# Designed miniproteins, single chains, continued (5): the designs that were tried, part 87

Each design is a single chain, and the fold is of that chain. pLDDT is the mean over its residues in the fold that is shown.

## One batch from the design tools (miniprotein)

Design m19208
Fold by ESMFold2-Fast:
Structure m19208 (fold): chain A 64 residues (1-64)
Amino acid sequence: SVSSLSRQTGVSRSTASRLLRRYGSDRDQISDAIVRRAEDRVGRTLPDSARQSIRDSVLRRLNS
């Protein structure tokens, strides 16, 4: 659910709703969207190691 995804990933309910509507249960696309959002917050492209770390963290949380 939107509330579950918001709690599991730490994104806002509006962001969680948008991700679920756009990507359904595609965990890889959801994790990539969260990485992009993290880059937007930082205002720069993150190193590949940081992007991969965020993806791995999100995927583990979604699998829990």
Scores: mean pLDDT 71

Design m19209
Fold by ESMFold2-Fast:
Structure m19209 (fold): chain A 84 residues (1-84)
Amino acid sequence: SAFDNASQDTLQQIINRSISILNDPSSSQDDKYRAASGLYSVATSPNLSDSLRDQIRSSLQRVLDDPNTDPRVKRQAQRALDVL
């Protein structure tokens, strides 16, 4: 995995960027899908801290709760939550 042995700083940067895209109403649904896929990859990292897990979980829950989010993006967000 590209995130195996990744530093917490690297994981935080990926999480921050992905959350920014997911929370941006001007971002395309394709960009949001890629962001959710990035969070899925980070969520599978063996070195992910509890604080970073909580950040991902909160962000993905917002994606699931948003009625304007594409169902494809919601499915990817749910997959990421399922592996946290």
Scores: mean pLDDT 83

Design m19210
Fold by ESMFold2-Fast:
Structure m19210 (fold): chain A 56 residues (1-56)
Amino acid sequence: AMEAALERVLDAHPAFRERLIELLKNKTVEEVARELSMTPEQVELIRAVLEKRGEL
């Protein structure tokens, strides 16, 4: 449910997806959460989806 919605957003916004990958490679989950005004749990979900897709 939430993972499927997130995958659709990532596929619809490739520039945002690439920015998320760059941020997660260079910063901690908490730093990414602060920069994007998200919760750490939301960022962890994004990381897990990207890792499952082989993009991280």
Scores: mean pLDDT 80

Design m19211
Fold by ESMFold2-Fast:
Structure m19211 (fold): chain A 79 residues (1-79)
Amino acid sequence: SREEKLERARLELEFAKRYADQDVAEGKITREEAIKRIAQAAVNLAVKYNLSFDEVKELLRELGLEEAIPEFEKLYKYR
């Protein structure tokens, strides 16, 4: 169902956030690099689960990832 796809996308995006945050904390990547990685994950999830731009943008807001939205918009346009 649509609800199941949204929940799966949300869980995968939470996973991407967790790993990005850990890599920043360990000094492996910058916060800017983490944001780009999260934005790319969001694009990949939109394609994988056939979600609209607005549905994935809302998931980013719900997860406190608003800072990734500009990069997500840019990448989504040229996906």
Scores: mean pLDDT 89

Design m19212
Fold by ESMFold2-Fast:
Formats: structure tokens, sequence, C-alpha cells
Structure m19212 (fold): chain A 110 residues (1-110)
């Protein structure tokens, strides 16, 4: 139930990112807010990690099809990239790649 709701938002984000950047940003913020509400401890745990540690955790979560953990890691990575001086569009492009990888991994597990 929860996983399917996240996957629907991820699919919409991938579709919107190149054609409707306002909608893509709104979907990103909705997913971030939902992760913070439903998995606050996980999100805070990941924010305490380095970029390299977050990337390693993200790769493991994608391999396992752990959608909430993959999204929490992706948002933590986005926040770290912004803090390091990357522009929001550049940081968002990393999330697009992550979203595509996650959808592909979930489909392969069916």
Amino acid sequence: EEEERYLELVRELVEAIDTDPVKAFDLFKEMEARIKKEHPELYEELLKKSVDEINAELDRAIERGDVPRALAAAFALYKKLIEEGFSPPVALSYLEDVARRLLEAVERRK
C-alpha cells in the first residue's frame, strides 16, 4: 500500500521532470514531506551520513526494492548536494536517475 503510493509519485516525477518542472518540484516536495512524516527516524539517520555513505545505502535499497529507504536516501543526498553548492536543477537530475533505477529494479523483481 505505502510502497505503491511512493511508486506512483516516482513515476509521475520521472514523466514531469523534463516537461513540467513546476509539477516535478511539487511532486518531489510531496514525496519528501511523506517520507519525513512516515519515516522520520530513517530520514534523520541518513542526513547524518556522508554523501558516499548515503550513495552506498541508496544502491543497497534500490537492489532490495526498499522504496521508502531508497527515497529517504535520495532526499538526504539531494539536501547534501544543495549544501555543497550544487544548483537545485543539477541536484534534482540525480534524483531523476535514482527514480528510474528504482522503478527498473522494482519491475525486475516481479
Scores: mean pLDDT 75

Design m19213
Fold by ESMFold2-Fast:
Structure m19213 (fold): chain A 58 residues (1-58)
Amino acid sequence: LREEGERAYAAGDYATAFAHYRAALEEVGSKDPNSEEVRELERLAVRALILGGSAAAE
């Protein structure tokens, strides 16, 4: 999930990256909500969302 998000992000597919980071965050958060990985995934998801939103011609 995180790896797929990373690949999508590198390819400029921020919407897909956001979806994968969100899914990873839900899985990791369920297992260990106090993990630094949860914080990192949340930051990555927000960044992907911002970049995707800024690029969207809506």
Scores: mean pLDDT 73

Design m19214
Fold by ESMFold2-Fast:
Structure m19214 (fold): chain A 94 residues (1-94)
Amino acid sequence: APELRITALTAEAASVAAGESLRLTITATPAAEDARIRVYVDGELAVEGVLPAGASSFTLAVAPAAAGRHTVTVELTSADGSARSVASVEVEVR
């Protein structure tokens, strides 16, 4: 399979109210097989998903409950677990 990697990670807004939905747009190198998506807020798993084979872009939402500055980390893993790509963005929760 071609090397799986996140090429961009953008948040819809730099700040969000506590418990409100924040959209993340992720772009990645398309893979021949489905890839696993895991989204972490401050190292805690918040959302799991799947990037379908051939897809290069996807949108997920997270709803951080605690006020303050948080790091949102997206982890993309190949179907066989041999390739992993990680990207992070900081967001402010009010």
Scores: mean pLDDT 80

Design m19215
Fold by ESMFold2-Fast:
Structure m19215 (fold): chain A 68 residues (1-68)
Amino acid sequence: DLDRMVEAAREVERLMNEGRKAKEEGNYDKAIEKYTKARELARSAGLEDGVEESEKNLKEVLEEKKKS
């Protein structure tokens, strides 16, 4: 199960990087999609830090979308 956890952690990091890039480009819907997927995967894999970071990024992008 350790190998699955490592693979999940890599995928969460990838999704969060894609979300950050989308947010920087002003594509808030894509950023929300990527961060939501990262959060779901992190929760499923028991990655507490990944859940916390993805939720923080989701909150930030949702707030930025409201201002746009």
Scores: mean pLDDT 84

Design m19216
Fold by ESMFold2-Fast:
Structure m19216 (fold): chain A 69 residues (1-69)
Amino acid sequence: SMKERAERAVKVYEEQLKKDPNNAEAYLQLGEAYRELGDTEKAIEYFKKAIELDPDNERAKELLEEVQK
């Protein structure tokens, strides 16, 4: 299910961030996972962090706009 996939993604990318706390891709994937789980506040926080680390990431900007609607 999408929920089980999102829960697995949270575990995987949280582990990646423990090793590299400035991994923009891991923040983007956590934002997507929390959006799938319905945690809009965490999704917004993680998308903003991904954009802070990689300002040229158009996908992160699109996802932030979509989740704030």
Scores: mean pLDDT 86

Design m19217
Fold by ESMFold2-Fast:
Structure m19217 (fold): chain A 75 residues (1-75)
Amino acid sequence: MHLEEAEKYLAKAKEAIKQGDYEEAVKYAERAIEYAKKAMLEAVERGDIQMVKKALEVLKEAKRLLEEARKKLEE
């Protein structure tokens, strides 16, 4: 399911940041954002408020990691 894929890529982005692989972290965070957006749209169509909240939390965290990784690449 798209939410599971989003969480998988979010975990990979976190690990890449820990290892200093900021270019990989950007790629994984962007994929996490893509799947989280898909999961949120599916949850909205189904009226699943709890799934919408969970997908939104993953989306917010993935965007935060993307900004962090991009900032490190500027240094």
Scores: mean pLDDT 85

Design m19218
Fold by ESMFold2-Fast:
Structure m19218 (fold): chain A 91 residues (1-91)
Amino acid sequence: SSAEAQREAALRQWKMKVSIEFYELAKELAENGVSDEEFDKQLEELKERYIAKAKAEFSPEDQEKLEKFLEQIVINARSIYEYLKKKKAEK
């Protein structure tokens, strides 16, 4: 259905936006040489903003799916940050 297609498109856009913003944040913070505490703080603030957006825009069932996706993106962003931080220290 058109409504189902619109829902799937909205979910894909949210996931894409989250992935881009978290990975760009991880890269930026690694390049700026921030402390691990500052990285954790900014990562948590971004996570809270996206949880709030998901709660405002999606059904409870879709919110649960998006929160699980978000947890995986947070793990990936931390891995990117640690990798880039290590590479910067080796220069």
Scores: mean pLDDT 87

Design m19219
Fold by ESMFold2-Fast:
Structure m19219 (fold): chain A 72 residues (1-72)
Amino acid sequence: KEKAIEYLEKAIEYAKKGDIEKAKEYLAKAIILARDNPEAKNLAMKGLSAVLEGDLEKAIEYAKKAIEVLKK
């Protein structure tokens, strides 16, 4: 749980810097760790999809939503 949040926070940081490769890496790692929380996993997957489409702002939004789900 805590490590999934850490990876999502790193994905947000790299997305803000425009580092698409690192944002993808950390979102993928967060998806694996969030497997037991389908809502957070689906949000992280939407974030990864947004990165692949070049929409870093939307990717950051989905990653933030995934963090909020994991904090409950």
Scores: mean pLDDT 83

Design m19220
Fold by ESMFold2-Fast:
Structure m19220 (fold): chain A 72 residues (1-72)
Amino acid sequence: MAEEYLKKGEEALKKGDYDSAIEYYQIALNLSLDDEVKARALYGLADALEKQGRTKTAAFLREKADELRARA
C-alpha cells in the first residue's frame, strides 16, 4: 500500500505535478510503519517541495529522513 503511493508520487514528480506528488508522498508516509519506507516518503516529499521553492521545509524533511534511515 505505502509502496504504491511512493510510486505514484515519483510518477507525479516526473510529470511536474508537484501538488499531486506531495499528496501521494504524504499518504505513503501516513500508511507506512517502516522507518525505511517513511524515510523514502520524506525524501520524495522534500524533493517535491524543493521544486515548488519551499526550500526551508524541504531541508527540514531531509534531516528527518536522514535520522530515520540512521535508525533503520
Scores: mean pLDDT 83

Design m19221
Fold by ESMFold2-Fast:
Structure m19221 (fold): chain A 72 residues (1-72)
Amino acid sequence: MLKEEAKKKIKELEKLVDDAEKNGLSAELARRIAELFEEAEELVKKSGDEELLKRLDEVAARAAAVRDRTAP
């Protein structure tokens, strides 16, 4: 159950990061990504799944790159 929920949250994060990469990072989108990251991190940590942790790290790196690109 937790593992499936973690997968869903990571997929939602990937979609939001994809949107940010294509359309730019708005304050609203940044907040949604941050909220989902906190939820996904908690679920991944509880699941103990190494693949999900690696996937979450990849999404985190992509989100950081988008923020860096959008920074003044």
Scores: mean pLDDT 79

Design m19222
Fold by ESMFold2-Fast:
Structure m19222 (fold): chain A 61 residues (1-61)
Amino acid sequence: MDDEEALQFARLVHSDPRLAAAVRRNVPEEYAALEEAYRAGDEEATQRAARRVLEGLERQN
């Protein structure tokens, strides 16, 4: 995943309440970090948090 894909994923989670609910249910700590970074406008932190969310979701499959 490149940095743009990570930011795109973060925007999708922020804009889609169903996806946000699913992420929060499955990886709540990673979701909280992603939302915090996104609201702060910290692109690097948002990219790292988005990757951690996806890694956490993959581990639950």
Scores: mean pLDDT 82

Design m19223
Fold by ESMFold2-Fast:
Structure m19223 (fold): chain A 119 residues (1-119)
Amino acid sequence: DPAAVLTKTAEIIIREKLTPAQFRRALGLVDGLLTSGLELSEEELEEIVRLVKNEDDEGLLELIKRLFMEQLGMSPEAAEKSARGILENAESRGEQLVAAAESEDTPAAKAIREALANS
């Protein structure tokens, strides 16, 4: 359930006290990965949020490449291209999710609004 994963991501962001920019980036990354057909465990969500907080772009690239290779069977070259695309679009995607959350009554939208209020 993508909504449950986004809700959990927002809870981790609140706990880790990310900045508004880091919050948007982390949400956009998770949404991009879910939309690509990847499954994310709580441990993988914790790692993504930690890497975003630390501004570790190389760590994010390596983690996302590994997920594409392991879960979708992509070649290293295809996985890197997909990972770079997700990273480049993360902040914009996160901003769109935040804007949509203002008009939605879903659990994910409520969690996003709560995380933003605590940022």
Scores: mean pLDDT 84

Design m19224
Fold by ESMFold2-Fast:
Structure m19224 (fold): chain A 64 residues (1-64)
Amino acid sequence: SAIAEKAKAAAEKAREAGSGTGAAVAAYDFHLQGDKEGAKAGAEYAKEAGGSRAAIEIAENSAK
């Protein structure tokens, strides 16, 4: 579906950031654009990639 494709693209962008903190920043950027799916995907990747606790918390709040 279009939703699944959008989430996949967001996850790829977060991975391209190359770090958990970079992924958290991408999640916040998606939030500012109104892209809730992108924000959630970025926050999840930031958590998996071992971003800082503060960065992950910002990303998770951005995904709400």
Scores: mean pLDDT 67

Design m19225
Fold by ESMFold2-Fast:
Structure m19225 (fold): chain A 66 residues (1-66)
Amino acid sequence: AEEKFNEGVVLRAEGKLEEAARLFEEAIKEDPDYWRAWRFLGEVYKEMGKEELAEEYYEKAKELNP
């Protein structure tokens, strides 16, 4: 999970938002309790203009790590 998350962080920094989202989704699939992956996926969706979807992922991250 952490390795996929770290790859996603690098891709996001490079502006590869769709690729970053995929890595964060993979991190979530490996560890559904990895709240940072939920949070960062939300941030990527916000950057892509998907505000409603971003809020859903932020809420999940907050539930896992309030």
Scores: mean pLDDT 81

Design m19226
Fold by ESMFold2-Fast:
Structure m19226 (fold): chain A 94 residues (1-94)
Amino acid sequence: KAKEEILKMPKEVFDTLLEGLKRSGVPDEEIEEFKKAYENGDIDKLMEILSKYTTVTTAEDLVATLKVIENYLKEKRGEEIKDSGNPGFVKTPP
């Protein structure tokens, strides 16, 4: 199902979409609702917000949009070690 595909998307893809929504003039309160909706898996709430401010009106359209963003981010990062997080980052208190 398209809803399952949406929920499987990396958080970074949603963060990129969220930034696009901010640039499109979506109010901060709607941006916060969007963030809570995807964290809770509330696809219907995501679609409500998107259909107000974008041409994305179905879960399938959202999947297509997220796939485009995901592929763009993979190309930009040369994604090979992304799943490892920050291997060179050390945060031990002295």
Scores: mean pLDDT 70

Design m19227
Fold by ESMFold2-Fast:
Structure m19227 (fold): chain A 63 residues (1-63)
Amino acid sequence: SARERAEEAFARLRELAAEGALSEEQLKTVEDAVRAALANGDGHGAYAIAGSGVREAEEVLRG
C-alpha cells in the first residue's frame, strides 16, 4: 500500500541520516510532514514526501 511504501521510504531515510546524509532537524521535519499526511489519510502524499527525502539524501551522500 502507499502507507507501507511511505513507512519503508522513511525507514530508509533514517538509515541515510545515520550515515550523515541529513541532520536530525531535517529528519524530524520530514517525519512530521509524513506523519501529518498519514494522519489525513494521504498515503500517496506521505510516500512522495519520504521518497523525495530519500532521493535528496542519497544525492548528498553519493554525489
Scores: mean pLDDT 84

Design m19228
Fold by ESMFold2-Fast:
Structure m19228 (fold): chain A 59 residues (1-59)
Amino acid sequence: SLEEEIEEMKKTMEKFFEAQEKRIEDLRQAGADPKLIEAMKNGMEVTRQLFELRLKRLG
């Protein structure tokens, strides 16, 4: 059902964002270039916008 698809998508995206936030923090603590950290954060925001667009399309 549409509701099940939306729920699965939300769970998948939540796990993705948690994993990405941990990766970003690990890289920051390892001394990664601040520009790389900013690029990764920007990529995560783009992914969030795509997620919101997908949800609008589904409901």
Scores: mean pLDDT 83

Design m19229
Fold by ESMFold2-Fast:
Structure m19229 (fold): chain A 86 residues (1-86)
Amino acid sequence: SAEAEAILAEIERAVEQLLEQAERVREETGSEEAAELLREAAELVRRAGEALAAGDVERALALLEEADRLARRAAELALAALAAKE
């Protein structure tokens, strides 16, 4: 459906943005741990897209929740690294 295609396109864009954010965080903050968590979040979002394409909405939601948790942890680490750079 057009709705499912739109959601899958958003997921593909989110993966690309998370990978770009990981490189930016590494370059700007020096936090390799934060960058790694963002790359792991991108992989979970990609897997959520695969689950959604297979019709497994429950698995897709669980993967997106885990990706969000990792992205939030990455943000905390990136902010801590920036504070340390004063």
Scores: mean pLDDT 86

Design m19230
Fold by ESMFold2-Fast:
Structure m19230 (fold): chain A 76 residues (1-76)
Amino acid sequence: MAATEEEAIEKLAAAFAADPEGAAERLRAAAREAEEAGLLEVAALLREAAEAVAAGDFRRAAELAVEAMRLGLAQL
């Protein structure tokens, strides 16, 4: 549901804001793992999320990360 997704985005945005450097590193690592697994679109979304964290746009980063998770689960 959209409401549950919004809650997930808010929680992720808060987590990214608490540790922006660590969040960007984790997102880049996850993007590499996705790329190695052949999940190229998931990897692209995770790289964009890492860039959003670096720019201080934690909400955008969370939205991209949630989309990457949904897409990855649909492809597995």
Scores: mean pLDDT 81

Design m19231
Fold by ESMFold2-Fast:
Structure m19231 (fold): chain A 55 residues (1-55)
Amino acid sequence: SMEEEIERLVEELVEAALAGDKERQREIYRKLVEMGVSDDEALRRYLQLAEARAA
């Protein structure tokens, strides 16, 4: 489903950020925007998942 793909892309975005892979982060962000995810929504999902991974 679209939601499952969005969740997967957000997960990959967090992984790319932890790896310092700015090119990968940009690629994933573009895909989220193409799927209709707003900048605010993408950032919100990213921060939520990053916090969960820090625990």
Scores: mean pLDDT 79

Design m19232
Fold by ESMFold2-Fast:
Structure m19232 (fold): chain A 83 residues (1-83)
Amino acid sequence: DQNRQQAQQYTRLGIKYLQNGDYDLAIQYFRQAIDLDPQYSRAWTLLGSAYLHQGDRDMARRYLQRAIDLDPTNRGARALLSM
C-alpha cells in the first residue's frame, strides 16, 4: 500500500528527530504517518514514545493503548505501556 510506504518514510524522519531530542518535530512526523495510515500500529507506538520523552505519560498511555488495540502483538507498545 502506497500510504503505508509513505507513512513508514515519515516514521523514519520522526525517529531521527526523536534521537536528536527534537520531540515536537518527531511528534509532527509521527502524526503525518498516522494521517496517511491510521492502522499503522508502529506509528502510534512512536507517537506514544515521543510523549514519554516529553514527560506526558497520560498522552503516551492513550497512544500506546491505540497501538495495542490495532495490533495486540505489538511488543514495543506493550513494553512502553508497562513502564
Scores: mean pLDDT 89

Design m19233
Fold by ESMFold2-Fast:
Structure m19233 (fold): chain A 64 residues (1-64)
Amino acid sequence: GEEILKAAEEAAKAGNGTAAAVGVAELKRHGGSQEQLERAAEAVKASPGATEADKEIAERIARE
């Protein structure tokens, strides 16, 4: 869980919004906590490289 969260946060910081959104989905598949999912989704939403679709998908996955 933690390694996937960190990878998603790093992808978001690098401006790779799509990779960051994929990271949120993988975090959920691997049983990430609600707090981890919310943090990953916030990282995607804060990324300048993320499209509105990437941000919407990340938020939906985190809300479940």
Scores: mean pLDDT 78

Design m19234
Fold by ESMFold2-Fast:
Structure m19234 (fold): chain A 57 residues (1-57)
Amino acid sequence: MILEELKKFAEEALEKFGSIPKEVADYLREALIAISEGKEEEAKKYLEKAKKLIEEY
């Protein structure tokens, strides 16, 4: 489930950085909005953007 994947990513980011960087958090927020609207493909795209951005930190 995309929501469980997002939750795991957020937990791992919090453990590593103590907080989620704002730009990463913004993508995670967009993913949550997409999930709430039933747009799973859009949610996956935002989650992938968050994952790519966190790798730069």
Scores: mean pLDDT 80

Design m19235
Fold by ESMFold2-Fast:
Structure m19235 (fold): chain A 59 residues (1-59)
Amino acid sequence: SKEELIEKAKEDLEKGKELLEQGDRTGAMVAFSEALKLAEEAGDEELKKEAEEGYRKAL
C-alpha cells in the first residue's frame, strides 16, 4: 500500500541520516537511494525531496 511505502521510505531516510552521522557515506547513499525509490513509488514529493537532499550530502 501507499502507507507501507511511505513508512519504509521514512525508515530508510532515518537510517541514511544515522549512517551519515557515523561517517558511512557509502551506506548513507544506499539508504537514501532506497528511500528515494520508495518515495517515488508512493508519490510523496516531500519525502522524495528529503531523500534527494540526503543523497547529495552523502556524496
Scores: mean pLDDT 87

Design m19236
Fold by ESMFold2-Fast:
Structure m19236 (fold): chain A 84 residues (1-84)
Amino acid sequence: MEKIGASLSFREVRILGLLQQRGRMTAREISEALGVSQPTVSETLRRLKELGLIESEKVGRTVYYSLTDFGLKALETWSRLQAQ
């Protein structure tokens, strides 16, 4: 099973990479892009926000998520350490 407790999971890295590539996104857009259920994406986004890797902005009734500078640095560091 996934080593979720030791570092960033592959799902977390995929979400961070998607936000880096596309900018701000909703949980629904991330769900559709990754082919993962919206509740699963929302739980992962909550964890990433708690870690300070992403931020959220509420515009009307819609919540957008984007990378923080810390999240970008974490993703770049992970990418350099993982050659595959």
Scores: mean pLDDT 77

Design m19238
Fold by ESMFold2-Fast:
Structure m19238 (fold): chain A 89 residues (1-89)
Amino acid sequence: MDELIEELRKKAEEEKDPKERAALYAQIGGLLLSKGDLDEAIEYYKKAIELDPDNWRAYYLLGEALEKKGDYKEAEEYYKKAEEILEKY
């Protein structure tokens, strides 16, 4: 797990395309979420959203991480944003 996360971090640093780099950040976030590292997972999902604001999946996963942390109100806002993006595109 940790070896894969480090590999993805290195790949993200070398990636020049913002949307592809955002996808790598979302993958890192997902692995961190699986490990229970909620704060770091949230940070990576926020980085992914900053680079690709149309990525509904990153908003959804950010909501899931926030919900697991107990930030239910903030989680609901991100779930709503994910649904809004899906309906728009």
Scores: mean pLDDT 84

Design m19239
Fold by ESMFold2-Fast:
Structure m19239 (fold): chain A 97 residues (1-97)
Amino acid sequence: MKKLSNEDIENKVKEVEEEIKKLSPEEALKLAIKTVDEIIKAVEAGAAKPSEESLEKILELIKLAMKKSTKEVPVEDILRLVGLALRVVGILVDNEL
């Protein structure tokens, strides 16, 4: 897996947030899911060790994608993004212990 610094994570999140503003609600949710999933997989593989600030930026990205969601967005994509948010919170808690 590609190693990610905190700067790499923060830059990727910022880039994806700008893209989400331009995309349809469905495409925005899928891009957020893909981005967060890739970061979590990098953490689980030991290729990333995100700071609290980087984790907070990931949560803000999830919040932005959720706010853009409409009734036409598949509920499974919403549930997947919520599951990823809970995993990010888990990483944040583990880093404090």
Scores: mean pLDDT 78

Design m19241
Fold by ESMFold2-Fast:
Structure m19241 (fold): chain A 101 residues (1-101)
Amino acid sequence: MALAAEMLAEYYKSKGDEISALEYLALAYEEAGDLEKAIEYYEKVLELDPNNAETYVRLGKLYEKLGKLEKAKEYYTKALELDPSNEEAKKNLEKIEKKLA
């Protein structure tokens, strides 16, 4: 259910924390299965914080769920460029490369 995450997003907006508000809204749509809206809100997070490796990992996972493997690869690669120690991005990139081979 997306309701709790939407309420948390409204709370963070009221406190001036726009990034956290957008992240909670993106999570709400991801949990509801609305992957395209989840992507839209994570892309808005990147507009405010373009060097957030975690947001690139989340976008990669969403594009992978949509079957857009080349897009998923681009986002996982960018996450590793920002944080080479990100184990989740590394594992997911290896998985995508096997599917594209």
Scores: mean pLDDT 80

Design m19242
Fold by ESMFold2-Fast:
Structure m19242 (fold): chain A 61 residues (1-61)
Amino acid sequence: SPEDFVRGARYAADQYFAAGKYDEAIRLLENAAETFRQHGWDEAAEELRRYAEEVRKKAAA
């Protein structure tokens, strides 16, 4: 389901973030969101875009 893929993308991004790889975490989320949008999973794509912004904010703090 889209929800399972969103969970997987967030988990992978969290692993990059924990490793100090902030740009990789953000890029992963943005790429996944674009892929989901191309598949018509607009809600899942928006959820990942919002999560990417949250990650950006945490990286800047």
Scores: mean pLDDT 86

Design m19243
Fold by ESMFold2-Fast:
Structure m19243 (fold): chain A 77 residues (1-77)
Amino acid sequence: YEEKLKEADELIAQGEAGDRRALVEALHLLSTLGDDAEQAGDLEKAKEVYQRLLDLARRHGLSELATVVSERLQQIE
């Protein structure tokens, strides 16, 4: 989990440096990590990952993804 989260952080840094593909990969990785944590019953990890995904989606104007992730965060509380 922690190693995958670090990979996501590295991809986010590359995306913010202008690598659009790295940004898309970060979004996919965070989505997968959040889903895996939720399925494992680790709601604390799922919430952390979904919050990171929501912040990233909002910063880059991905309104549809931001809405979906926001609803998921509310559901796991």
Scores: mean pLDDT 78

Design m19244
Fold by ESMFold2-Fast:
Structure m19244 (fold): chain A 81 residues (1-81)
Amino acid sequence: MTKEEFKARILKVLDYAKATGDVDLAIEAMRAILRIMAEKYGFSKEELQELADEVLAAISDYPPELREAFEKAIRETIEEL
């Protein structure tokens, strides 16, 4: 699976949260995807940070509170790896 395929999956999860309000579920799903990328697919912290920047750019139209929650979750997950 490519970086672009994982980015698309993360964006679908975040879009679902925006549509339904299930923010906690989306954060858990996104964290699981990031951990799988690192642990099973061998993505580096640097590659995950680049992916995080791309995801945050793609959700720039989201409400600020929602964007901040996702940014915090992504950053904390990458820091823990």
Scores: mean pLDDT 85

